# Ledger of designs, part 11: designed miniproteins, single chains

Each design is a single chain, and the fold is of that chain. pLDDT is the mean over its residues in the fold that is shown.

## One batch from the design tools (miniprotein)

Design m373
Fold by ESMFold2-Fast:
Structure m373 (fold): chain A 90 residues (1-90)
Amino acid sequence: FEEKKQEVVDAFVARLKKLLESSEHPLVTTAAFSAAEALRISVDPDKYVPSEASPEEKPKLVAELMKRMTEALFALGEEVQERLEELEEL
């Protein structure tokens, strides 16, 4: 069950990346950030963690997941921003 959630999240991030590549607009980085925050709010943190995790570990795994998502979106945003700057130089 949780593995399917991970696949959905990965597919969502992949779609965001494709949108960023096709749009190549600075405002898309803001949209990616908003999407990450919406994902954080829309998914129940406790339920997004594997059921095999101990109650003590679940909050840590949730925090790590959110951190990884934020870092991935930051990296994606930086990549898009760099591409836009390259285009401006041309």
Scores: mean pLDDT 55

Design m374
Fold by ESMFold2-Fast:
Structure m374 (fold): chain A 61 residues (1-61)
Amino acid sequence: GSLEQAKKIFENIFLLRFSREEALRLLKGKSVEEMEKIVPFMKDLSKEQIEALKEYLETLE
């Protein structure tokens, strides 16, 4: 599903470039527009993938 795809994006894109704590700090609680500004390569992701990533990040406690 979209959450499984979001998990793979998080692990394969962000966790290869940032620590888990840094990635969560950069992305969690941000709007889609703010995420794209912080991480320019997010422009290569569809809006649906970014929204799924945002939902996935909110499940990480």
Scores: mean pLDDT 71

Design m375
Fold by ESMFold2-Fast:
Structure m375 (fold): chain A 62 residues (1-62)
Amino acid sequence: MQEEFDREVEIGVLEIAAAVELVTAKRQGNQEAVDHAQKALDYAREGNLEEARKHIEKARAL
């Protein structure tokens, strides 16, 4: 019920999603998807959830 709690949970979820996309992209040998997944992880850790989500979507589209 705290705004802070919800944001921390969302950051954790986005970090997991970015890590999954990183592993998937590395297995596929898709360097462009790896770069986007890495940026998503960095943005999630920075607390920039909007950019993190955009880069996850880009990694998935590649």
Scores: mean pLDDT 81

Design m376
Fold by ESMFold2-Fast:
Structure m376 (fold): chain A 53 residues (1-53)
Amino acid sequence: SARQARVAALLAQGLSYAEIGRRLGVSRLTVVRVTLALLDELGVDGEPELAAA
């Protein structure tokens, strides 16, 4: 989704969940939920290094 793409781009820039929420006009919790959904789609569970093993 467009929101997932925006969150992914902002995370790649090193922004915190709180900053991403502020920039997108959503709660920090919404950003966390979108990030978890994005990581699930990529087959990653919170630790990218473990997915590479």
Scores: mean pLDDT 71

Design m377
Fold by ESMFold2-Fast:
Structure m377 (fold): chain A 90 residues (1-90)
Amino acid sequence: EEFDKAYEEAKKNKGYLVVALDAENKVVDIKVLNSLEEVEKWAEEAKKRGAAGIAAVNLDAEEIAKEAGISLETAEKLIEEAIEQLKKQI
């Protein structure tokens, strides 16, 4: 199960889980990346390969909480909801 493996790796690394989507919003590629700059670079390459969209989830709950000014618990809940949403597109 490629998605679950990628999710665990991104969570362990406090990085990004990134997916490329086709025109029907189906997941066609999955990548674990460690910075926003890597996400942007991979997204441009995926679009050149024909991806219609890109979705990225930051798995660093502490960073999200700090940047958004929310609690760690709220940040963790938002990550869980985003991951569940992406799973529906596989």
Scores: mean pLDDT 79

Design m378
Fold by ESMFold2-Fast:
Structure m378 (fold): chain A 80 residues (1-80)
Amino acid sequence: SEEEKLAIEQMESGKEYIEEKAKELLAKEKDPEVRKAIEEFERKLLEVLDRGIKEKLSLEEVKKRVFELLEEFEEKILKL
């Protein structure tokens, strides 16, 4: 459907945005533990978007999973 095509395009754009922002953050960060947390967060976000594309998940479901990963990332950073 057209809605599915738009969702896939949005998720593909999201992947590009995530890769760009991770590159920017890693360029500024010197702490190896923080760098590792950023790299793991990027990997998990890309996995969620790839699964969303493959399984044709709704944008609402993908967004929910992205926010769950963001909360996990924030918790990890605060514990460093």
Scores: mean pLDDT 86

Design m379
Fold by ESMFold2-Fast:
Structure m379 (fold): chain A 61 residues (1-61)
Amino acid sequence: MEKRREAVELARRAAEAFSQGKWDEANRLFLKAYELLRSIPGVTAEQAAAELVREFSRALA
């Protein structure tokens, strides 16, 4: 539960950094969010990637 919430927050921060042209920071935050989701038991790589893409896109829209 806490890891998923933290990953969503990191994905939103990554989107903000991306919109500001801070590509290295955005990439670092996005990868951190992916690692957190992957550390949750039962979450597959495909599920983690799909959830991050959804949250990242939502934050940019």
Scores: mean pLDDT 80

Design m380
Fold by ESMFold2-Fast:
Structure m380 (fold): chain A 61 residues (1-61)
Amino acid sequence: SLGDVVAELFELMDKVVELGLENSPLAKEGGKLFEKARKSKDLEEMEKLVKEATRLLREAI
């Protein structure tokens, strides 16, 4: 579900910070996509952006 993806996203964001990877290119791009998702008024766009942000943060670790 979208809620499960969002929960995983927050866990990955915490892990990126714990590992000191917040300035890596993949982590920066993931963070930008998440901020874009937060500002989106389109649920379909928000879901796509959250899924892509999650993928990038997973790759950053």
Scores: mean pLDDT 84

Design m381
Fold by ESMFold2-Fast:
Structure m381 (fold): chain A 75 residues (1-75)
Amino acid sequence: MEEKKKKIKELEKEYRELVAELEAAREAGDEERAEELERKIIEVLKEGTKLKKELNPEYAEKVEEQEKKIEEELK
């Protein structure tokens, strides 16, 4: 159990950092960087959703909503 918790925390930290960096890249007009960050965010979300769904199915729903918002904001 503790190992899964540590991985979830790492994924959450990475997700938050990537989202913040994505917003910064968007403000700077760096579309190439934003695209890279979007891909990384999707990967982290997939892994995080898989682990969190095992521990808490409700969290998977939140992750899906965030994923949609990121895709929309890049437009």
Scores: mean pLDDT 74

Design m382
Fold by ESMFold2-Fast:
Structure m382 (fold): chain A 66 residues (1-66)
Amino acid sequence: MKKEIEEKIKKEVIELLKTKDLSGYEVFELVKEKLRKEFPEWSEEEINKEALKIVEEARLEILEEE
Protein backbone atom coordinates (compact mmCIF):
# COMPACT_ATOMS: atom_id res chain seq x y z
CA MET A 1 0.00 0.00 0.00
CA LYS A 2 0.96 3.69 0.17
CA LYS A 3 3.12 3.24 3.28
CA GLU A 4 5.36 0.70 1.53
CA ILE A 5 5.98 3.07 -1.38
CA GLU A 6 6.62 5.93 1.08
CA GLU A 7 9.28 3.80 2.81
CA LYS A 8 10.88 3.10 -0.59
CA ILE A 9 10.99 6.82 -1.39
CA LYS A 10 12.46 7.51 2.06
CA LYS A 11 15.30 5.06 1.34
CA GLU A 12 15.97 6.81 -1.98
CA VAL A 13 15.99 10.19 -0.19
CA ILE A 14 18.52 8.90 2.36
CA GLU A 15 20.77 7.74 -0.50
CA LEU A 16 20.44 11.12 -2.28
CA LEU A 17 21.31 13.03 0.91
CA LYS A 18 24.39 10.83 1.41
CA THR A 19 25.66 10.90 -2.20
CA LYS A 20 24.61 14.46 -3.14
CA ASP A 21 25.24 17.67 -1.21
CA LEU A 22 21.58 18.69 -1.32
CA SER A 23 19.73 20.97 1.09
CA GLY A 24 16.59 19.78 2.88
CA TYR A 25 14.58 22.13 0.67
CA GLU A 26 16.01 20.64 -2.53
CA VAL A 27 15.30 17.11 -1.30
CA PHE A 28 11.76 18.14 -0.28
CA GLU A 29 11.06 19.39 -3.82
CA LEU A 30 12.46 16.16 -5.31
CA VAL A 31 10.28 14.04 -3.01
CA LYS A 32 7.16 16.01 -4.02
CA GLU A 33 7.94 15.32 -7.69
CA LYS A 34 8.47 11.61 -6.98
CA LEU A 35 5.15 11.44 -5.11
CA ARG A 36 3.32 13.21 -7.97
CA LYS A 37 4.64 10.57 -10.38
CA GLU A 38 3.89 7.59 -8.10
CA PHE A 39 0.48 8.90 -6.94
CA PRO A 40 -1.00 11.13 -9.65
CA GLU A 41 -4.42 10.77 -7.97
CA TRP A 42 -3.22 12.50 -4.76
CA SER A 43 -4.08 16.12 -4.03
CA GLU A 44 -1.33 18.72 -3.69
CA GLU A 45 -2.07 18.86 0.06
CA GLU A 46 -1.55 15.10 0.42
CA ILE A 47 1.68 15.23 -1.60
CA ASN A 48 3.03 18.12 0.48
CA LYS A 49 2.14 16.42 3.79
CA GLU A 50 3.67 13.06 2.85
CA ALA A 51 6.78 14.66 1.31
CA LEU A 52 7.42 16.63 4.51
CA LYS A 53 7.02 13.46 6.60
CA ILE A 54 9.43 11.47 4.39
CA VAL A 55 12.10 14.19 4.34
CA GLU A 56 11.93 14.72 8.13
CA GLU A 57 12.31 10.98 8.76
CA ALA A 58 15.21 10.66 6.28
CA ARG A 59 17.05 13.67 7.73
CA LEU A 60 16.73 12.33 11.28
CA GLU A 61 18.05 8.91 10.25
CA ILE A 62 21.10 10.44 8.53
CA LEU A 63 21.77 12.83 11.43
CA GLU A 64 21.74 9.94 13.92
CA GLU A 65 24.13 7.91 11.72
CA GLU A 66 26.65 10.76 11.49
Scores: mean pLDDT 75

Design m383
Fold by ESMFold2-Fast:
Structure m383 (fold): chain A 64 residues (1-64)
Amino acid sequence: KKEIEEEVIKEIKEKSKTMSVKEVIDFAKKLVEEKAKELNLSEKEKNEILKKAVDTAMEEASLE
């Protein structure tokens, strides 16, 4: 779980350098959905990772 969250967050930070906030949020939703399917995550775990990813994307946009 934690490694997957860290990987998602890292991808979001990298994408935030070249993409708009909306594009990064859309990317985060797709990435989390794909990871949840591959790793058979519960809906609660998926939602926790998604919330963290969206929060990270918004924070990166605010700090720019």
Scores: mean pLDDT 76

Design m384
Fold by ESMFold2-Fast:
Structure m384 (fold): chain A 72 residues (1-72)
Amino acid sequence: MEEKGKQLIEQGKELIERGRKLVEEGRKLMDQGKVTLGTGLVLRGIGLITQGELLIRKGKELLEQAAKERAE
Protein backbone atom coordinates (compact mmCIF):
# COMPACT_ATOMS: atom_id res chain seq x y z
CA MET A 1 0.00 0.00 0.00
CA GLU A 2 2.79 2.45 0.88
CA GLU A 3 4.66 1.64 -2.38
CA LYS A 4 1.43 2.01 -4.39
CA GLY A 5 0.79 5.43 -2.82
CA LYS A 6 4.33 6.55 -3.72
CA GLN A 7 3.92 5.26 -7.30
CA LEU A 8 0.67 7.22 -7.77
CA ILE A 9 2.34 10.41 -6.47
CA GLU A 10 5.27 9.90 -8.91
CA GLN A 11 2.86 9.30 -11.83
CA GLY A 12 0.85 12.39 -10.84
CA LYS A 13 3.99 14.56 -10.75
CA GLU A 14 4.97 13.30 -14.23
CA LEU A 15 1.52 14.17 -15.67
CA ILE A 16 1.68 17.66 -14.09
CA GLU A 17 5.12 18.26 -15.66
CA ARG A 18 3.86 17.12 -19.09
CA GLY A 19 0.76 19.31 -18.72
CA ARG A 20 2.85 22.36 -17.79
CA LYS A 21 4.98 21.90 -20.92
CA LEU A 22 1.84 21.76 -23.11
CA VAL A 23 0.46 24.94 -21.46
CA GLU A 24 3.79 26.70 -22.12
CA GLU A 25 3.83 25.59 -25.79
CA GLY A 26 0.18 26.64 -26.19
CA ARG A 27 0.88 30.10 -24.77
CA LYS A 28 3.81 30.54 -27.19
CA LEU A 29 1.50 29.65 -30.11
CA MET A 30 -1.11 32.17 -28.87
CA ASP A 31 1.60 34.87 -28.71
CA GLN A 32 2.38 34.07 -32.39
CA GLY A 33 -1.31 34.61 -33.32
CA LYS A 34 -2.13 30.87 -33.55
CA VAL A 35 -4.88 31.27 -30.96
CA THR A 36 -6.96 28.18 -31.88
CA LEU A 37 -3.97 25.79 -31.81
CA GLY A 38 -2.55 27.44 -28.69
CA THR A 39 -5.89 27.24 -26.84
CA GLY A 40 -6.17 23.53 -27.72
CA LEU A 41 -2.73 22.79 -26.22
CA VAL A 42 -3.48 24.85 -23.08
CA LEU A 43 -6.74 22.94 -22.50
CA ARG A 44 -4.97 19.60 -23.05
CA GLY A 45 -2.23 20.64 -20.62
CA ILE A 46 -4.78 21.68 -17.98
CA GLY A 47 -6.45 18.26 -18.38
CA LEU A 48 -3.14 16.47 -17.68
CA ILE A 49 -2.43 18.71 -14.66
CA THR A 50 -5.90 17.92 -13.24
CA GLN A 51 -5.36 14.16 -13.75
CA GLY A 52 -1.93 14.42 -12.07
CA GLU A 53 -3.39 16.27 -9.07
CA LEU A 54 -6.07 13.57 -8.67
CA LEU A 55 -3.39 10.82 -8.73
CA ILE A 56 -1.33 12.67 -6.08
CA ARG A 57 -4.45 13.04 -3.89
CA LYS A 58 -5.23 9.32 -4.23
CA GLY A 59 -1.60 8.43 -3.43
CA LYS A 60 -1.70 10.60 -0.30
CA GLU A 61 -4.98 8.93 0.80
CA LEU A 62 -3.30 5.50 0.49
CA LEU A 63 -0.31 6.70 2.56
CA GLU A 64 -2.65 8.15 5.24
CA GLN A 65 -4.57 4.84 5.38
CA ALA A 66 -1.27 2.92 5.83
CA ALA A 67 -0.26 5.34 8.63
CA LYS A 68 -3.60 4.80 10.45
CA GLU A 69 -3.12 1.00 10.31
CA ARG A 70 0.32 1.43 11.97
CA ALA A 71 -1.16 3.69 14.72
CA GLU A 72 -3.51 0.90 15.87
Scores: mean pLDDT 83

Design m385
Fold by ESMFold2-Fast:
Structure m385 (fold): chain A 75 residues (1-75)
Amino acid sequence: EKEIEELRKKAEEYQKLADEYDTMSANFKKLADEYAKIDPNKANGYKAMADYYQGLSDIYRKKAEELRKKAEELE
């Protein structure tokens, strides 16, 4: 019981991190699109940040899924 609860809690923490990084990625992508015609160098910088945070979001989302699956297997 407690072991399953800890796995679920950790999965929720990783899911929250994934959602936060996904939001950051979306915000930087929007900035990249807005600056594309105004300052292409700045737009490229924002695109790189968007890609970086998307990568972090993907990693933490996968970790959350793996922990949820492990909790389900222990039920």
Scores: mean pLDDT 85

Design m386
Fold by ESMFold2-Fast:
Structure m386 (fold): chain A 79 residues (1-79)
Amino acid sequence: MLAQILKDYLESKGYNPSDKSLQWVSNQIGDRTSFSNDELDYLFKAIMGYDRAMTMPPGGGRDALIQNAQNNINTAISI
């Protein structure tokens, strides 16, 4: 499963992702089971950004982090 591939990759980098960030990313990139290291790096940045956004109160700062995370997903998909 995609979420497991992302989780294993992030844990190999010393990061423990939230289930919500894994689900949010997985919903956008579909049923892919093969990724380059560059794609995984952008998805890692997206997950970290989304997790950070979820620790912030609703507002422009949180929205900016979510937008930056979305941009990282869009970059990964374009590779």
Scores: mean pLDDT 81

Design m387
Fold by ESMFold2-Fast:
Structure m387 (fold): chain A 66 residues (1-66)
Amino acid sequence: SGAEALAEARRHLAEAERALAAGDREKATQHLNLAGDYVVRAISLGETEGALALARRLAELGRQLA
């Protein structure tokens, strides 16, 4: 469901943030990419508002990883 995809996106974003805080840029990038995939899936399943809020957070984390 879209709600499940949104929950997975949030979980992977949290893992990416933890990995980045620990200095593990490779793990942070892997989780960031997975979070992005789940955001796209959530949008396709109708969870547009929550997915767009997460997309903004993913973009900010991505800038820290650049």
Scores: mean pLDDT 87

Design m388
Fold by ESMFold2-Fast:
Structure m388 (fold): chain A 69 residues (1-69)
Amino acid sequence: SAAEEALRAAIAALEAGDLEAAQRHLVLAYILSRDNPAAVAAIKEAGRALAAGDVEAAIRHLREALEAV
């Protein structure tokens, strides 16, 4: 799905250290997952982790979102 592709792209960007690309893909994943409360909750937690500078936690939460879509 498009949501799965956006989540995978966000994870890949974080693993590459590209925070700007990760932010763009995360926003897209959020928009595409709006009808899925579990995915939205995990994406929001990933966003909070990124705001705190915790890239490892952000990747973990995005993987949780990926399992929900």
Scores: mean pLDDT 88

Design m389
Fold by ESMFold2-Fast:
Structure m389 (fold): chain A 68 residues (1-68)
Amino acid sequence: SAAEEAAKLLAEAEKKEKLGKELLEEGRKMLAETGEDDREGILRGIGLILRGIGLIFEGELLRKKAAE
């Protein structure tokens, strides 16, 4: 049913949003603790932030599909 499909999409959206927020926060903390000369730490932190943002956007797309 449409309701069962919507529930599955919402559950997947919640999982992606949660992971995305966790990665975004981890990346933010890494950048805050990283020295200006630590290029590896900076790139790692940025990578976590970008992955986190990507997962949050995927979650938003799934929520929009659930609303259809």
Scores: mean pLDDT 85

Design m390
Fold by ESMFold2-Fast:
Structure m390 (fold): chain A 63 residues (1-63)
Amino acid sequence: TLAARAVFALGKIGDEAAVEPLIKALESEDTAVQNAAFVALSRFKELPVKAKEALEKLVNRLS
């Protein structure tokens, strides 16, 4: 819960430095943390390739 809140705050900042922690959060076993990271990354207008790959990996894992 605290981790999910921190991840959401990182996404709200929209800083490039936040992308790496958000990618790591997508790999979390905590569904709340994964969801927070997914929403946060979806708010970025332009995502680096690494972030796009992490999102695809998460979607594939959920399938």
Scores: mean pLDDT 70

Design m391
Fold by ESMFold2-Fast:
Structure m391 (fold): chain A 82 residues (1-82)
Amino acid sequence: SEEAKKKAIEYLEKAIKYIKEGNLEEAGEYLGLAAVYLSGVSDKEAAKKALEYLKKAGEYLTEGNYEKAIEYIEKAKEYVES
């Protein structure tokens, strides 16, 4: 749905913000919320690709590679259609 897409993008942007601020707990929470809303996106191929990128972002976040984590969150946003 359009609302699911808007919320997913909003939460992905909040995750990036909290990573940049060093608040990894909030960043992880917003990545989880983004994944939930991505599952509600009508474009299933875009949702699938975005979720794959979010999985990679979470892996990089756990490794402490915040630059790559942000890169993959941004890739996830690009795959969610406007």
Scores: mean pLDDT 84

Design m392
Fold by ESMFold2-Fast:
Parts: C-alpha cells; sequence; structure tokens
Structure m392 (fold): chain A 56 residues (1-56)
C-alpha cells in the first residue's frame, strides 16, 4: 500500500498525471489505501504537485 502511494506521488511530481491517477485508482481498491488515493487525486486536481516541484 505505502509503496504504491509513493509511486503515485512520484509520478505526479514528475508530471505524469495519467500514471499517477492510474496508481491512485489501484490504491483505492485496497481499503487501507483509499484515503491516500483520494488525497493524491485531490492534490493532482489542485495542482499541488506542480508547486512542490517548483519549490527551491
Amino acid sequence: VIEKAREAARAAQEGNYEEARKLAEELSKDPEGRILAEEILRAIDAGEYVERIAVS
């Protein structure tokens, strides 16, 4: 579960939102991963990952 969350977050940070959403959807199928998946999808929609990448 945690490894899939890391992969989804990393893909989003790299700008690969399609892969990030796919990994988040897989994570949401696991009851323990559902909240993390929803947080990742929300952050992508809000553009938060773009801001994190831009932080120096």
Scores: mean pLDDT 68

Design m393
Fold by ESMFold2-Fast:
Structure m393 (fold): chain A 96 residues (1-96)
Amino acid sequence: MTPEEQELRDLFARFARRLREVYEKHKDASKEEQIAAMERVLREFAEELKKRYPSRQEEIDKLYEKAVEILRKSPDVREGLRQAALELAKGLMDLA
């Protein structure tokens, strides 16, 4: 594993933990509030990725939009979070 691949994995692991923490903190809130909180974390992750991969900005924006769409369209916020995390993981592998 290259140092860059390890850094990218560590970044993803940090944001995956953040997503779970924010979900747990807001699990008793309205679905709208849960989604808004998760979208903020996803945006933070996308901005961090764009700083590291400025040549991949368009791909990162599309990945973020897809993750947000999955979250918003899911009837269950927890399932939406799981699907969004999987989509982010796939995109992360494509960036490395």
Scores: mean pLDDT 76

Design m394
Fold by ESMFold2-Fast:
Structure m394 (fold): chain A 75 residues (1-75)
Amino acid sequence: MEARRLIEEAERLIREGKEAEKEGRLEEARRLYEEALRKAAEADRLAVEAGDLEAEIEAAVRAIEAAVGLVVLDK
């Protein structure tokens, strides 16, 4: 299931982004959050097409987490 794979990738990227941010690697954190957001958005699209409500919710949560990370870095 491609949506689930993308959700797992987004989650890993968000964790790596948070670690990079904590260590002051802001440019790396931004790249990781941007990649996570792209993967979460694609996962959401696929989950909606498949009618997988659980995957849709999980993808949306990762998209929000990645977006929040980017907003914090831009402040």
Scores: mean pLDDT 84

Design m395
Fold by ESMFold2-Fast:
Structure m395 (fold): chain A 59 residues (1-59)
Amino acid sequence: SLKEGEEHIERGREAEERGDYETAIRHYMKAVEHYDLAGDDEAAREAAERLAEVRRQQA
């Protein structure tokens, strides 16, 4: 759902602030899943971009 996607984005941001990239990646993955299920292609794409950015920083 959209609300669950938003909650996961928020928790992912909190994890990034702590430098916990593994937790941030997990939450952004969940956000993509929830936005895809809700049919919000734009929100899903934005979440996927955040996920890719965090993965690049960790790599």
Scores: mean pLDDT 83

Design m396
Fold by ESMFold2-Fast:
Structure m396 (fold): chain A 78 residues (1-78)
Amino acid sequence: NYEKLLNYAEFLLLQGKYDEAIKYYETVLKDGPEELKPRALFLLAQAYYNQSKLEEADKYIEKLRKEFPDSPYLKDIP
């Protein structure tokens, strides 16, 4: 279940396990349903941002804006 995978990856983010969380988000983007991809892109951006990898974070935010312009996750981006 990809939604459970995303929930587990968010738990990993809270523990600072960024590399492991990123792999799960990438799995959802590759193999998961379209409805979960905006959340995966947002959390990917957050994982990179928390590591001060700002260029990677911006890349995933721009992908989110381009591919899912009506996503509610865009409202939470500074």
Scores: mean pLDDT 81

Design m397
Fold by ESMFold2-Fast:
Structure m397 (fold): chain A 81 residues (1-81)
Amino acid sequence: DAVKKAVEAAHELMVETGKLEVTVEDIKEALLKKGVSKAEIDKAIKELKEKGIIKKDPETGKEIITAEDLRKALAKLLKEE
């Protein structure tokens, strides 16, 4: 599932960089390296936006995922309530 791969890639980027937020562009790049297709990536990003996991930073205009939103997304997507 591309959505799960996107959430996992965001988590890996946070662990690797020590940052508490990652950009959608960083996630797309990580997924391309994992062999996920452009279409699957775009679909996953759309679903994460619809779920409110991806937020737009009002100052920079960049789309980001915070560590807190990522933790909630991982719990929801991996365990399913």
Scores: mean pLDDT 77

Design m399
Fold by ESMFold2-Fast:
Structure m399 (fold): chain A 78 residues (1-78)
Amino acid sequence: MREEAIEEYRRYMEEHAERLEELLEKAEAGDEEAKRELLRELEEIAEFLGELLAKVYGEEVAEEYKKKALEITRQALA
């Protein structure tokens, strides 16, 4: 179970890494649309990771993680 969750995480991140890098560079340059797209992509990643955490640790831990991840992301992009 733990190894399978790590492998799902790795595969997902590899698929999304290129897009995130592109959006991050544009957001750093002050592109407000890129910041919104980056936040949306990071929200989708937080949701995916939350699903993995729910499978391993339960829904309560998953919800706490998603909440914190989104708050940190929004602060970092502000």
Scores: mean pLDDT 73

Design m400
Fold by ESMFold2-Fast:
Structure m400 (fold): chain A 65 residues (1-65)
Amino acid sequence: MLEELLKELIEEYAKKTGAEVVSIEIRDGTVYVTLKEKSKETEEFIEKVESLANAFGFKLEIRIE
């Protein structure tokens, strides 16, 4: 499924960028990502994930805990 692949790719980018991800949820064409903090690493991660979600036809919503 596209949602499973998208989630796996997002998790891979989090590991590569060093972004600390609390949760990833995909509902009704929107990807919800909760991050532990806002840093330079999370900015790079957000940019990559936004591009990826858009390519898959999803909206992205970022939340900071």
Scores: mean pLDDT 81

Design m401
Fold by ESMFold2-Fast:
Structure m401 (fold): chain A 80 residues (1-80)
Amino acid sequence: MKELIEEAEELEKKGLEAYREKNYKEAAELFKKAAELYEKAGDLEKAARAYAKAAVAYDEAGNYDEGQKAFEKARELAEK
């Protein structure tokens, strides 16, 4: 569990670096993977935040369908 959170935090950091460099597709994929690991660890708050970051990055990349799905997932987890 703690290992999953640490891996997710590393992926989120890499995603933020990719986003700053405007590598939005890579950033979205990294944030989504981090969100999935947070969800597996049971940290639904961090998972929701990471899915929200993935949604923004997907929209910036022009992947609007993936962005909408990530946003819906973030919203669902934030309500629980």
Scores: mean pLDDT 85

Design m402
Fold by ESMFold2-Fast:
Structure m402 (fold): chain A 70 residues (1-70)
Amino acid sequence: ATLEEAIEAARKGREAFLAKDYEEAIKYYQKARDIAEEVLATSTDPEDRAMAAMIRRESEEGIREAEEKL
C-alpha cells in the first residue's frame, strides 16, 4: 500500500464521520492507520514518514471518536 492510499483512506474516514456513518468511518480510519504504519516501517524518506505519522494520529483519533458515537 502507498502513502497516497493512506491519505485517501483518511479522507474517506472523515467524510463518513461527517455523514454520521461511524462504522464506515472506523473501517476507513483503520485502513489509513494500517497503511501509515506500513509506510513508517518501510520508508526512509523523512517527508513520507512525517505525513504517515500525521495520518496515523488522525486515524487513531478518528477511530476513538467514532467508537464513542456507536
Scores: mean pLDDT 87

Design m403
Fold by ESMFold2-Fast:
Structure m403 (fold): chain A 56 residues (1-56)
Amino acid sequence: SREELLEAERMAVRLLLEGKIAPGPGRELLAAAARELGLDPEEIVRLLEEARARGE
């Protein structure tokens, strides 16, 4: 739903601000994924976790 999509975006922004996602590739990967996927919340969250797992 749109609410879940907005929640995913807020979570991503919060994690970036808290420095839990490494600067650079992690941020770029997340932004590119959101754009290409058309803001699917499940895919955004999954890619966010993948970026974190890669240490980014």
Scores: mean pLDDT 57

Design m404
Fold by ESMFold2-Fast:
Structure m404 (fold): chain A 57 residues (1-57)
Amino acid sequence: SAEREAILAELERLAKEGSEGVQILSRMVLKEVEENPDLPVEVLKKALDAIKALEAE
């Protein structure tokens, strides 16, 4: 729960404050969470890690 909340909070932050592509991808992941609330934490963590990798230049 705490790990899920932290991941979702970071995705919300990236959806508002990230680069254009990062914002789009973060919003897409958040939409998937709304459609599929039972998504495993490991899936969310992998999605967040992939989005963060795109932020690295």
Scores: mean pLDDT 81

Design m405
Fold by ESMFold2-Fast:
Structure m405 (fold): chain A 61 residues (1-61)
Amino acid sequence: ALPSTLSGEEATKLVVELLESQGKEEEAKRFEELYKKAQEGDEKAENETLRIYIEVMSQLD
């Protein structure tokens, strides 16, 4: 099944943890702000959050 619901919160946690582990705390904070805006219905922020998540997941291989 597609984890379309709740996956945003899980994705945010994974991306934030990875960015923090790389010393990119400001990037992690920015990602959290984008996720917050996406949850408030900002389509642009939602798309940016998904793009960053995909990029980060691609690097974890």
Scores: mean pLDDT 71

Design m406
Fold by ESMFold2-Fast:
Structure m406 (fold): chain A 80 residues (1-80)
Amino acid sequence: SEKKKEIKDEIAELFRKLLKEGKSLEEIRKELEKKAEELKKKYKEDEEVVKAIELALDEQLGLLDIIAGVDNIIRKIEEK
């Protein structure tokens, strides 16, 4: 599905762009969630595309949670 691939690439590319620009993890999360909501409204009649949006968002948010976990470990070490 060409559209499904396009959506996944768009969300992943946005994540990479925001990360490269040095945006905070909170700002990246908000921008990704906003983009996913806009895409879900645009493709509301296409269940497969909506699923692709949700999966792509979950994947990128999972990466953010990993980064946040590493940041928390570093912070804890610095506080000792």
Scores: mean pLDDT 81

Design m407
Fold by ESMFold2-Fast:
Structure m407 (fold): chain A 63 residues (1-63)
Amino acid sequence: GPLNSPETIGKTIANTMKEKLGADASQEQIDAWLAQVRAGLRAAGFPEEFVDATIETVKKELA
């Protein structure tokens, strides 16, 4: 199943960010969180294409 897809992981991350940062989160707070997500996915051994697709999904879900 698609449970390990960039889309599924990205949506989960976006929901966590919305819960932790709230609707009034600054762009600086969002950018800092996304940088940590990118670093974490790389550290976990995900390929760059997967990391980029996951971050793109997070950005779309936050828009």
Scores: mean pLDDT 81

Design m408
Fold by ESMFold2-Fast:
Structure m408 (fold): chain A 59 residues (1-59)
Amino acid sequence: MEEQLEKAREVLTEAGRKAFELIKKSREAYQQDPEKAKEYLENARKVLEEGMAKAKEIR
């Protein structure tokens, strides 16, 4: 159980890191290209959701 939890935690940590990078890009892009900023935010959300789903799937 502990081992599975550690694995799930690592997956979530990686997803969080990638999502943060995309959110940062979104903020930078917002001033020049709001559509691009929206795409980055949607990708960040998908990365986070995929990470959560994968963490649950590790079972």
Scores: mean pLDDT 78

Design m409
Fold by ESMFold2-Fast:
Structure m409 (fold): chain A 92 residues (1-92)
Amino acid sequence: GSLAAGGLIDAVKAAVDSGATPSVSVKGDTVTLTIKNAGDKAIAGAESAAEAARKAGAEASLSQEGDTVTLTISGLSAVAIASVALAAIGLS
């Protein structure tokens, strides 16, 4: 049940640990994680989060433009969205 939220939290941690700048935005049931200055560790974390979200029944897409990675996840539960938002605030 919590795979999508856990994957997003792990992706944010991987980004911070690698010196990248993650930001999270929430709009309805859609969460967008944007990682600036993303290295290989941050990219791998975002890919793992996308896979975890898909396994949890959410829709996930990953795009990269230069050193910026954007992960968009749709169809998350309110609890999963709240968990991601709280984690992002705690890391900001």
Scores: mean pLDDT 73

Design m410
Fold by ESMFold2-Fast:
Structure m410 (fold): chain A 94 residues (1-94)
Amino acid sequence: AEAWNNLGNALSSLGRLDEAVEAYKQAIELKPDFAEAWNNLGNALSSLGRLDEAVEAYKQAVELKPDYAEARLNLVLALAALGRTDEAEKVFEA
């Protein structure tokens, strides 16, 4: 799982975002409770403009690790970008 997550990080750094998404999905297939891989998947999807999918990935990261400040912030920002401001406010206030 970690090797796929590391590959995704390298691909993302090179701007190869579609390939990064596939690498993160492989990490999650091997370890579904990998909160960092869910957050990284959300980041890659957000960079691709796939905001609804990014929200779902960030939600999974937050569900697995409620104290994951980066994933919570990313979720708030993605929800706000979609105009889902009431949902963003609830995540921020939690």
Scores: mean pLDDT 84

Design m411
Fold by ESMFold2-Fast:
Structure m411 (fold): chain A 55 residues (1-55)
Amino acid sequence: MKIVAVEVEKEGKFVAKEDGLLLIKKPDGSIEEIEVKKGEEVEVPKGAIVVLLKK
């Protein structure tokens, strides 16, 4: 899998660019895993780091 990491400056929505597994590292250090499809929106808290693992 290719990894693409982005930091979220504002609370809001992340739109998946590719099908894959979305990892959301929250400001408290917890990690949430969500399977996403291209174009799917996921709510992301401010200060989170979002990593999309492509299939």
Scores: mean pLDDT 70

